# Designed miniproteins, single chains, continued (4): the designs that were tried, part 67

Each design is a single chain, and the fold is of that chain. pLDDT is the mean over its residues in the fold that is shown.

## One batch from the design tools (miniprotein)

Design m14304
Fold by ESMFold2-Fast:
Structure m14304 (fold): chain A 88 residues (1-88)
Amino acid sequence: MSKEEFNEIASEKGRELVKMAKELGFDNLLEAIEEALLKLGKAQSREEAQKLVGEILKKLMEAKSIEEFLEIVDEIKEMLEELKKMLS
C-alpha cells in the first residue's frame, strides 16, 4: 500500500468516527471517546480517560500497517456503539 492510499483510508475512517460521535451528541470525537471510556468503566477518572485517548490517537498516527490502523479504528467504533446503547 502506498503512503497516499494509507492517508486516504485514514482520512475516510477519521470522518466515519467523527460522524458517529456527532450522532451520539458530541461535536468532538475526543470527547466522545473520553466519555465512552468513563461510562464503560475502562477509565476510572477523567485524567485516566484523557491519557487513554492520547494513547489511542498516538497508536492511530503511528500505525505501521493498514491492518494495525483498522484494528484500532474497530476498537473505537465498538466503544462508541456500546456508549450509544447506554445513552439510548
Scores: mean pLDDT 80

Design m14305
Fold by ESMFold2-Fast:
Structure m14305 (fold): chain A 82 residues (1-82)
Amino acid sequence: SELEKKLEELAKKMVEAVKAGDKEEAKKYGEELGELIASNDFEKSKELAEEILQKLAEEEKLTDEEGDILAEAFVEGMNKGL
């Protein structure tokens, strides 16, 4: 779907920012992701975004520390997107 495609694009940018050590850039994309979730079916979009982020973290082989940064960026983005 178009929504899934946009969620995946933003999620990829967040993961790339985390791998680059750019926490502010990760947070920026997290905010954009949160806004996209808030403008759609919240529960379904949030679940889909979480699945995409988990898949990308596995594919990109994020460390536990990088995974924590990604999770924080997502939570902060969701809070600002509301």
Scores: mean pLDDT 83

Design m14306
Fold by ESMFold2-Fast:
Structure m14306 (fold): chain A 115 residues (1-115)
Amino acid sequence: MEEKVLELAKKGVELMRKLAREHGQATPEMARIGAAMVLRATLALLTGKEVEPPKPDVTDEDISRLAREAAEALGEPDSDVEVKYTADGTKVLGRFSPRLRAAFERAAELIGKAA
């Protein structure tokens, strides 16, 4: 699963680099793509299910749905999740279990390795 997550992360990084070249700076679209990548990678690591490639038309509603699905996959549907974007990539912040945090951090690490 991690190998497939790394392949997906590379495709997402390439998409983000394309957007950065077109706009010359980080955009809300890039931030949403980053969040969706981390959350989808987290779901793949937790469930072992296949992850879809990142798309430019990611909405805030999509991110909220993915965050809820990740919490549900751990049996923690009441977990509070905040996603913050930085120059070094997507960071996940909020009140959630050590297990959910570890999964998000691992997903972010795999995405960073793909850059």
Scores: mean pLDDT 64

Design m14307
Fold by ESMFold2-Fast:
Structure m14307 (fold): chain A 78 residues (1-78)
Amino acid sequence: GDYKLVVKLKEGTDVEKFEEELKKIAEPYPGTKVERTEDPRTFLITGPKESLEEIRKQITKLPEVSGIGILPSDYQLP
């Protein structure tokens, strides 16, 4: 199943501008979707684990990012 990449922004970040930057970073990776959360400074990117790992490498270098992590979206035991 897909994984979730959680991206948390620093206070004072332009959230709208960063959302467009995230969409551009994710655009080359098929099956990924950038979504907002209830927290306006937190974004969720869903997709294949391999794609999310590559996106994470790009995002972690950005000065606007305060926290980042990958979580499984469907942890089902067989």
Scores: mean pLDDT 78

Design m14308
Fold by ESMFold2-Fast:
Structure m14308 (fold): chain A 69 residues (1-69)
Amino acid sequence: SMEEEIERRARAAVETALALLGLEASRLQPSDVPRVLALVRQLAEIEDPEHAEAIVARAEEIVRELLGA
């Protein structure tokens, strides 16, 4: 489904952004969030510009969960 595809792409974009920035998910700080999400947006716009906003929105939720959910 499109929902499953957006979930997969959002998680992949977050993982790629963290790797490129040299950040560990388990040690993520609130101050890291803007850089992570900016890179996620760039990756989403390159891979799937039509669904980039949905991918970024889901990535924001994933990053929030990593910080303290």
Scores: mean pLDDT 86

Design m14309
Fold by ESMFold2-Fast:
Structure m14309 (fold): chain A 98 residues (1-98)
Amino acid sequence: SMEEIEEGLRILEIASLAIRLVEAIRAGDREAAREHLERLVELARRTPPEVVAVGLYVAAVLAKLAGDEESAAALREAAEAAEAGDLERMRAILEEAL
């Protein structure tokens, strides 16, 4: 259905922003990292909690495949917070751990 396609695209958008956040942090680009985090949080506010969680879990798998176990663990913890609807905790985990 169109709703399933839109949900899939939102999952990919969340995952893309989370990976860009990880890349910016690994590059030491704190300004880019904050911009990506703010965009991720704003998008998450407009997205069902379960969809945000799936996007972050996808990002965690991608980080793990890239050999970044630390970012993968942080993204999984952030996904659990997002699934619970706790966007403030999601933000805190990403800001402190990444």
Scores: mean pLDDT 88

Design m14310
Fold by ESMFold2-Fast:
Structure m14310 (fold): chain A 84 residues (1-84)
Amino acid sequence: SAAEETIRRLLERALAEHAEAGIEKIKKLAEEAGIELEETPEVEFELRLIASAPALARGLEEAGVDVEEAERILTKLIEEELKK
């Protein structure tokens, strides 16, 4: 669907453009708070998602994607990535 393709592209773009810098900031804040982050692929992917969330949210709003549809498609894409 057009919505799925749009959401996939927005997610991939947000991850590519924002994940690395955001992850470093999150790791620094966790260290300062005394929180030990697990060094697993699952946790790394979750950190990439958190780092990319503001850019992704803005992209979804600008694209006019329905919130329920966006949540359903994002859940599917996240589950597919976590199964790797």
Scores: mean pLDDT 74

Design m14311
Fold by ESMFold2-Fast:
Structure m14311 (fold): chain A 65 residues (1-65)
Amino acid sequence: SLEADAAFARGAAAVLQRHPEVEEIDLEMTEEERKRASALTPDDVDGLAALAEEHIRRKRAEKEA
């Protein structure tokens, strides 16, 4: 959903502030990531940030492969 995409992007933005070395990332979520995001409540800000960090970590690993 658009709200899940927005919440994920918000979490990713917070992570990017902590990790300026991750300057170009694709914020397009996989279906699995979208399902995980939609299972989170607005109170799960840490969960959304963790999901965004996992996404960024995966993208960094793909770039180095």
Scores: mean pLDDT 65

Design m14312
Fold by ESMFold2-Fast:
Structure m14312 (fold): chain A 87 residues (1-87)
Amino acid sequence: MEEEEKKEKEAKEEGEHMLAQAKAFVELVKKEGLSVEEVEKRAKEFFEILEDVLEHHKGSEVVEKAVKEARKLVEEAVEEHKKKAEE
């Protein structure tokens, strides 16, 4: 009768994984000197993964919050990279 507890642990682990991936993306963008086009392509692929995770965990506030934070981190990294590329 602990199926609900197992689902909650899975959702939390998924959220933590998405946040870790977002942080890794931010570091990659800062370190590798990628082109704006490559950064935008990688960000788009990551956002598609976030949408898929949200769809599979529909109604999970824990996953929704983690995905929202992960998306914001990646969006901020992309915008900062674009701003530097325009200089």
Scores: mean pLDDT 78

Design m14313
Fold by ESMFold2-Fast:
Structure m14313 (fold): chain A 118 residues (1-118)
Amino acid sequence: VPELARKAVEYANKAAEYMRKASDIAEKAGLTEASELFRLGYQLAEAVAKVARDAESGKATPEQLRTAALMAEIAADYFERAAQLAKDNPEAVEYARKGAEYMRKAADYLREIAEKLS
């Protein structure tokens, strides 16, 4: 479980980093709606990372882990929607796609931990 939780933390942190970069690019390009979606995704990625850290210390419940996995999928959806709004900026699109991929990987690890604790 601790190794799976550590991977979830690593993926959530990478997603948050890509979303900060994508949000900055979108904001500088005047893409306000895309920037706002990236910021919302960033906040969800940070919340997911916190639950994953609690799982490393054995403090997360299976229900909290499943909720965090759903939050990670919502973040991935926001990243994909933001990428569509930023489609004319290839760098922002690439960061959004990587962020979505890493959020989905975090969700998979969080679900696996929840199953092992159930």
Scores: mean pLDDT 85

Design m14314
Fold by ESMFold2-Fast:
Structure m14314 (fold): chain A 67 residues (1-67)
Amino acid sequence: SKEEEIEKILEEAEKEAVRHVIEKDYDSAIQVLEEALKKLEELGASEEVLKRVRKGIDDVRQKKASL
């Protein structure tokens, strides 16, 4: 279902982004989350899901800026 696809994209993107953050590869983490955001927008994901991904991107950008 569309809902299962949205959940899968979100879960996989968050896991991959966390891995990149642990490796201090913030640019790759941001790219993964931005690609996921685009796919989720195309699938018509809820505003709550889109907000969560946008917050994730902002959080990673803040971590990069704090270096």
Scores: mean pLDDT 86

Design m14315
Fold by ESMFold2-Fast:
Structure m14315 (fold): chain A 76 residues (1-76)
Amino acid sequence: MGRELLRRGLEAARAGDLERARELFREAIESGTASPLDVVSAAFYLLALSQDARLQGDEERAERLRELAREVLRAS
């Protein structure tokens, strides 16, 4: 379940729904069923999305994605 929640969280983040992404990542981590490697991989993907947002000139979205990645990494 945790890995599937991480996948849905990444899909939400890609769609720009960062609040839904945060909720899904929190549920994945709290479930205890996501591996540390899956969690770390999700965080790196969020950092890649943050860089893409920055290149598009969306500094607010980039910073929100970076904060979400930091939250995910701290929980792993």
Scores: mean pLDDT 82

Design m14316
Fold by ESMFold2-Fast:
Structure m14316 (fold): chain A 96 residues (1-96)
Amino acid sequence: MEKEEDKEAIERAIELALEIIQSIKEVNEEELREFILKQLKEGKSIREIVIEYLKTVFGLSEEEAEKKVNEAMKKIMTEGLEKSPERRKKAEEERK
């Protein structure tokens, strides 16, 4: 169900945005989640949402906000790139 996949993507985006913002300053998670979810439903990307929040709440420049977002994105990418475990050939037991 494509609609269900959208929900998964939204949750992932919220988690990422929370990690970025919380790493900068301890904020109310519930209020932050609500803000992110509302903006996501409006069609904004997680990157844009986090940048906007950092600029409006923390007074960061666009460059500073982008750097924070890139940091979190980099973490996700490194985790994804590790998804290449050398699978030991357990063919003998797997066949059985």
Scores: mean pLDDT 66

Design m14317
Fold by ESMFold2-Fast:
Structure m14317 (fold): chain A 78 residues (1-78)
Amino acid sequence: SLKENLAKVLGKSKSTVSKSIERLKEHIEKAGIAEKEEFTNEEVIEMVIKKAKEWLEKADLSEEERETIEKIIEEIEK
């Protein structure tokens, strides 16, 4: 499981990782990812990663939250 792997790698609880993923989803949703009928799953993932990185640069986040979200993005990019 992605959550279990991230919890192990980061030395955080599965609950903390899950909460960070949910926060990331909420911010991506608020950023308004355009639904396109011709988007492949790969193109959608690339847009999600781009929006997540843009959010990280502008959001007032703690160092711990920033590090956790950056590691989540890194794992998704694999």
Scores: mean pLDDT 58

Design m14318
Fold by ESMFold2-Fast:
Structure m14318 (fold): chain A 73 residues (1-73)
Amino acid sequence: SDAFRRGAEVLRERFPGLVEEARRRLSQGEDPEVVKQRLTDELTAALLAAGVPEDEARASAEEAAEAAVQQAQ
């Protein structure tokens, strides 16, 4: 589906930057849950802008944000 393809493209392109942002914020003493929420919101907005439906965008963003925070630790 177009939504799946667009979502996958956005996630692939943005994921390295999310890990770097998570690493930076965690190194500054931000709470991991706060970092995850910020990354989820940022990525959800990007996925919505790419035409991904809201429910799929939020779910994908939450999974990717969690993975980015875990990889950054």
Scores: mean pLDDT 85

Design m14319
Fold by ESMFold2-Fast:
Structure m14319 (fold): chain A 96 residues (1-96)
Amino acid sequence: MERAEALRLVAEAAAGFLRASTIPETSEDGKEAALHLSYAAQDLENAEKHLEEARRHLGKTYETAKKIDPDFAEKLRRLFEEAAERIRKLVEEAKE
């Protein structure tokens, strides 16, 4: 759940950041891009916080799921871990 929300926020932030990267072409576009970049920064911050929270909650979910169905729990853990790490890297790279 939260990781999907984080992914959406990161995607929107990335789009805004790409827009801001066109600033060198026009001065008026620079003002608009700066505003969007500020908004994107907030989206990235929120995405990272959601990602951290989701990872902690998923840890508990995995522990419970493993006791119920180990095969399902292992698949769940792998998918969530990969998704979370991809989002985290994207957020960190975009901030830099």
Scores: mean pLDDT 61

Design m14320
Fold by ESMFold2-Fast:
Structure m14320 (fold): chain A 78 residues (1-78)
Amino acid sequence: EKEKIIKEMEEKGKEYIEKAKELDEKYGRQAEEVLKTYLEMAKKAKDAEGAKEVAENGIALLEQIVAEAEREKKRKEE
């Protein structure tokens, strides 16, 4: 169901936001904005399949933000 997909996305998204904030506040704020944007898109999707695709794309972007934050932190420590 669409509602379940949105809730699961929100839970996973919060975990990525927490990881990004721990690495760098700037990336944490970027992750918050991405989750907010993709949650709105998922809520506006016509059906559960559309919501799932939006959620998967949003989570993939959050994973990328965390990876970029980890890369920046390592570069600064070198």
Scores: mean pLDDT 82

Design m14321
Fold by ESMFold2-Fast:
Structure m14321 (fold): chain A 84 residues (1-84)
Amino acid sequence: KSPLELLEEAIEKARAGDSDGAIKAATEAALRYVQTLLDQGRHDEAIALARQLEPVLLAFAEAARAGDTEKAVELLRELKELIE
């Protein structure tokens, strides 16, 4: 599955109240995108992206665990913009 497909899955799970599933899907999307850059030898870009993704993923996990669906979906959209 592509990182974008995993992010769409994370949005659907967040809207359904499946916090664990949403966090898993969003984290897998981020890790796969960073891994793709690493596999291409784009190490500086991978490190820069990981640094940008980390605070958004942490904020998303917090919002998802709190049941703040609106904020969680907003953060997933921000995550999608970073990997597009």
Scores: mean pLDDT 83

Design m14322
Fold by ESMFold2-Fast:
Structure m14322 (fold): chain A 75 residues (1-75)
Amino acid sequence: KVEKLKELKEEFLKKLNEINEEEEKKLKELEAKYEAGEISQEEYDKKVKEIREEARKEQEKLYEEALKKAKEIEE
């Protein structure tokens, strides 16, 4: 049981890092567009919130799936 929990934790951290990297990339791209004057401050603020909300939703799903798998291992 302990080995399966360690594998689950490693997989979880890997996926969490991927979500965080995608969030950072999107925010950097958005910042570049804002600095270039391609989008307004209002659009920038709105899209920042959307990017962060999507990342949080993905994190929540990942946590729920990890908890479900952990419970199945422990019963």
Scores: mean pLDDT 81

Design m14323
Fold by ESMFold2-Fast:
Structure m14323 (fold): chain A 82 residues (1-82)
Amino acid sequence: MSKEEKLELGKKYLEQAKEAVEQGDYEKAKEYLQKGATLAGSVLSDEKREELQLLGVKAVEALEKGDRETAIEHIDKMIDLL
């Protein structure tokens, strides 16, 4: 899989995570976040990978608190990083 294919698939997983949050399926959202961040992070620069990981942690923490709006904001920032 090329770098471009990994970024595009990673982005699709993050978009699916956002949809799962909107549907209230936080377990599925966490699974998609992990898949998207792992795949995209494998081909990003060190600086972008660290930012992506931090945003992913913040998104998961927001979901654990039931803060959907904050979770979606962090997921959108992850998508924008790709």
Scores: mean pLDDT 86

Design m14324
Fold by ESMFold2-Fast:
Structure m14324 (fold): chain A 66 residues (1-66)
Amino acid sequence: SAEELIERLERAIAGGEEAIALFEAAGDTVMAQHARAEVERLRRLLEGVRAGDEEAAKEAQTLLSG
């Protein structure tokens, strides 16, 4: 369901933000940059899913299944 997908995306975003903080603390700028890009992508998908965008929902399901 869209509600379950939203919850999964919110958890993935939270995990990504923790990863950014850990990489920044370790001085790993490359991995921190990668984690920021992933969090930004997840936030865009979350906004799309909340707006009822079927393409965003499909992309989010594919991303979270892999």
Scores: mean pLDDT 87

Design m14325
Fold by ESMFold2-Fast:
Structure m14325 (fold): chain A 78 residues (1-78)
Amino acid sequence: MEEKIKKAKELEENARRYLDQAEASLVAGDLDGARQSLTKAAEYIKELEKLGFKPSPELLDRMRAVGVRLAEAEAARA
C-alpha cells in the first residue's frame, strides 16, 4: 500500500499540473495545447482509478469545466 499511496499522490499532482496547463493554454488561445494537456490529465485520473483510488471531486469538477470550455472554443474555430 505504501508504494500505491505515493503513486496515487503523484498521479493527482500530475493531473492538477496538466489541468493548470490546459487552463493556461485556453487563456492563450492555444486550443491544441489545451486538448493535449486535458488528455494527459484524464490519463493520470484513469491511472489513479486503476489503483483503486477515487479522484477528488475538485479534480473532476475542474476537468469537466476545462472540457466544456475547450469543446466550445473548438466548435467556434471549426
Scores: mean pLDDT 83

Design m14326
Fold by ESMFold2-Fast:
Parts: sequence; structure tokens; C-alpha cells
Structure m14326 (fold): chain A 80 residues (1-80)
Amino acid sequence: MLTPEQLKEYEAKFKEVDKDGDGVISREELTAYVREEYPHLSDEQIDFVVDTYMYLADTDKDGVISFDEFKHMLSIIEGK
């Protein structure tokens, strides 16, 4: 379960990924984030991670991730 402290950390990460400040993360921004986290990973691994993130977070399958969806996704991945 996410603590308020973890939510703040995720919000900071979201803002770093969302360079345009639109309040959503595009596929391109998410891909860049994954590459930054795993710079030595293959394109296939990066694509798999991005697809998984989008599946978990993109409720309406609109190809973008809101802050709420992003933090929920990270809580699943980093949570116990």
C-alpha cells in the first residue's frame, strides 16, 4: 500500500517524466522514462515494460497516462 510519502515521490517522478506539464504522460515520455531507468536494457525489454505500464495505467486505452494512473501503476510495481 502506498504511504503519503511514496505518493509524493511518485508525483515528483511524474513531473520529471511529464516535461510538457500537461498532467498526462504520453507513450513517448513513458518510453524515455523507462530508458532512463534502464539505459542498458534492449529495445524489446523497454517495449514490454512500456506496454505493461500502459495496460495497467491507461484505463480508457487513450494512449496516455494521468498522474493518478501513474501512481497506481508504480504502487503495483514497487509495492509488496
Scores: mean pLDDT 71

Design m14327
Fold by ESMFold2-Fast:
Structure m14327 (fold): chain A 74 residues (1-74)
Amino acid sequence: SYKEEALKRMEEILERMRELRARSADPEAFATAVASMETLLDEAKNTDLSKQELDEIMEAVETIYRLAAARDAA
């Protein structure tokens, strides 16, 4: 289903975020980003969402990852 594929992709992004946190010189700086992603993923799992709403949560998860990766590079 679309939801199953979206959840799988979000789990993969969360895993990349955890890897980014683990290899960072300051892992604690990424704790909020990880917690935010976990909250969004839990919302997606436990809510009857439309395709558009799932896409919006996916975009939020991807944005959190991009911002964290950019901060790590700076």
Scores: mean pLDDT 84

Design m14328
Fold by ESMFold2-Fast:
Structure m14328 (fold): chain A 113 residues (1-113)
Amino acid sequence: SRAEEIRRRAEEIIRRADEILADPAADGRAKVYAGIARTLALMVLSFIDSNDDEDIDRALAGDEEARKKVEEKAIKAGPGVMLVSPELIPRVLENAERALREAERLLEAKRKA
């Protein structure tokens, strides 16, 4: 299931981001990028866990009716919901992974200095 794969990816990003946030060797910049990665991954995880996996899977496969159903549910959840469309999940997750890689790069560069 694409929803299960997305959930596993988001959980892995959160786990790795939390490791960086807890690392005393991580400077402020590394922690900012880890925080961005964590926030974006939490948004994805919350969106997935608020819907049926079958609805997410169909929406991501291009089912317009399923997409509309999950979007209406997100909008109904109220103000502050930044992720409202399942079509945005891949981009948000890719942005989270990019932020995580930058945090890891910054931490590794400091360890080699």
Scores: mean pLDDT 83

Design m14329
Fold by ESMFold2-Fast:
Structure m14329 (fold): chain A 79 residues (1-79)
Amino acid sequence: SDELLNEAIKKAQEAVDAAEEGNFEKAVELAREALALAKEAAKLGDLEPVRIVRAALEELIDMGVDEVRPLLEEAEKVL
């Protein structure tokens, strides 16, 4: 649904923002929340939120947030 998509995007962006501020613990927590919302959309037949969250997880890894690698693996298993 559009609401799950919008919330997943918002949480993913907040995770990137937290990482840019050096708060990797908060970035991981927000990324986990974003993926959970994206997985709920996937259960309803919408894979687009998982694709967007996956891209944000890849960006977080590039920023040094290696702790999100298990979340990226979960996103790839859904796709």
Scores: mean pLDDT 86

Design m14330
Fold by ESMFold2-Fast:
Structure m14330 (fold): chain A 88 residues (1-88)
Amino acid sequence: MEVVVDESVTVKEGSTVVLPALLVGAKTEKAKITLLDENGNVIAEKTVDRDYSLTLENVTREDEGVLTIVVTTDTSTNSAKVKLVVVD
């Protein structure tokens, strides 16, 4: 399984951001998606069957940085990094 995400996402301060992940080489199955900040803290987590995406609400400049998206299924785990850029 391979996780493909955008290298960077630009969002307006105070807005909601949807971070989609594309899974390659995985069957359609229940997956756990976890979003980690630069320090490895879990800031969002979701279990999905389809639509592998995470949503961040009310994004602030403090949320800016390199985030890691981890996808775990019953058979595999993989991750990808995305840079979040917050603008006015």
Scores: mean pLDDT 74

Design m14331
Fold by ESMFold2-Fast:
Structure m14331 (fold): chain A 77 residues (1-77)
Amino acid sequence: SREEALEALRRAVEALRRAGLGQLADDLERVVTEYLDKGDFDLASDTAEGAARALERRGAPPEVVEALRELARAARK
């Protein structure tokens, strides 16, 4: 649901900020919120999954990668 996706987005944004990725957190929050507001759930999910893959490849903390994957799953419902 949109509510589950917004809660997952909040957790992902917090995890990104704690990891020092505040600019990415701001960009992700803006883009994903816009997609969710328009009902573009697939684009919201793809954006979160793409971010998770890119950060996993760069060795980001597991909690950040998992929070982004949770966001992708919540948006895809």
Scores: mean pLDDT 87

Design m14332
Fold by ESMFold2-Fast:
Structure m14332 (fold): chain A 93 residues (1-93)
Amino acid sequence: SALEQIKSILEELLKVASTVLPESAVELIRKSIEETLKLIEEKYKDDPVRAALLIGSLGGTVLMLMWVLNVPQEARDEIQELIDKAVEIALSM
């Protein structure tokens, strides 16, 4: 399902983040992913635009955190690509 694909991509995002961010930041991202996925499954499973906006908002927060913590551009580009893929899948729901 689209939601399972989104979950897989966000799990990959968390793995990439864990290689470049401190544990406290990774835990914040993990919790935000869990809350976002729960909200989509419970309320927005049939709302592609709202699901995509929630994923985009999560992604923007992760990228801002990476920028503030001076994470290299290459890692930020990888996170952006994963966000873009998850948003595209959400819009196809």
Scores: mean pLDDT 87

Design m14333
Fold by ESMFold2-Fast:
Structure m14333 (fold): chain A 108 residues (1-108)
Amino acid sequence: NPEERRLAEEERRRKEQLEIGRKRRLFVTEELSPEELLKLLVEIFEKEGRLDAAKLLEEIYEELKKKGYSDEAIKAALQSAYFALQAGLSPEEVRELAFKAAEVTLNK
């Protein structure tokens, strides 16, 4: 049934776009924990097929948490890493920007 399949696919796309929009609102407006923010960003990159980007975010989070960075500094680093990855920067540049964001947040 082509008509029924088309309607089902359109409904699926609509629900998927609403979920993405909800996650974007949570990212920009809600006070998320660093773990919640990491999970949200990882899910975005996994859904885009960018498993390398998702893994890099998890590695940055683990390293900052292990070094005893504050929740605010970790969140700043994850946000910086996300934007750098979306801009197509290298893993080395992404890490550098993320750690710089964490350091700047601690010194303010």
Scores: mean pLDDT 75

Design m14334
Fold by ESMFold2-Fast:
Structure m14334 (fold): chain A 100 residues (1-100)
Amino acid sequence: SSLLEKANELISLALEALGELSLEKARALKEGNHELAKKLDEFAERIAEIAKEIVKLVKEGKLTEEKLQEAAKEIAKIVEEASKFYPSLKPVLEKIKELL
């Protein structure tokens, strides 16, 4: 795949992970678990910041394979941490690992 195709795939997988975290946050809030909802927001913020940086690098023509690999590894680590509590994230984790 081209570097841009890999970047688009990583961004798509990051958005999928954010969607799963948003669904689990909605469940936590419905059950009155505000502490869990905050923890889910913290995972989501970390993923969103990395994805935003990749989008910026793509827009500026500064994306390298090394930076893409570093971003994919960081997102994979965050999703792996979250997947210990939310098995719904395991399929996304497996797809992100495919980019490494």
Scores: mean pLDDT 88

Design m14335
Fold by ESMFold2-Fast:
Structure m14335 (fold): chain A 70 residues (1-70)
Amino acid sequence: MLEAVERALAILERERDLTKAGTLLLNHGATDLAQQIGEIAREGREAGDMEGAVERAKELLRKTAAELRA
């Protein structure tokens, strides 16, 4: 789980690709996180703010990684 979260975060940092990050999480069994990333992406598309969506997804993954390390 933690490795998948860190890899997805790296995708967002380097590529800013919410779909690729969500797909990686889904392939590693992080279904709830993948769904949350999908909702963030949908909200960003509807609002016309994909940069804000990427930043929200990064914060979610940073928080999740910190919780998994604790």
Scores: mean pLDDT 84

Design m14336
Fold by ESMFold2-Fast:
Structure m14336 (fold): chain A 86 residues (1-86)
Amino acid sequence: MTPEERELAGELLRVRGRAGAVIRRLRTESSTASPEKRKEINEKIDRLRSEVQRLLDRAGDAIDAGDYETARELIRRAERLVDETE
């Protein structure tokens, strides 16, 4: 693995970790919420999980293909989505 591949793999894992932390926080909020608010929170969790997973899977494919610029762009998009969902 090249140093650049290692760096990008590290960034991918970092963004996955951040997404997981946001999802865990939303689950905690959901546990004390009204039924209506719980539905809203669960929909946010499902959207964040599916979109981040899709972007990071594509980033992993780009790393494997040696397309590091595409990988960086996809990782940045996933991170922005995590930041926007808080």
Scores: mean pLDDT 85

Design m14337
Fold by ESMFold2-Fast:
Structure m14337 (fold): chain A 73 residues (1-73)
Amino acid sequence: SPEEVAKKVYEKALELGLSEEQAKKIADTVYFLAKVNDAVTTAMLVFGLALELGASREQAREIAKLVEILLES
């Protein structure tokens, strides 16, 4: 479900060292996007958002990869 995907993305963002505020913004956005977009589109948008919020490319890539895996599973 979109809620479960958002929760796992939130947990992963915190594990990667993002702040609670950054992680929540990414998770909330994933919840919304996952309801109306395919896995690849959602992952691409989330990658861009993570970078905009100050995540490193590596952190953003790991989050986007998780989003794609969870939505394609």
Scores: mean pLDDT 85

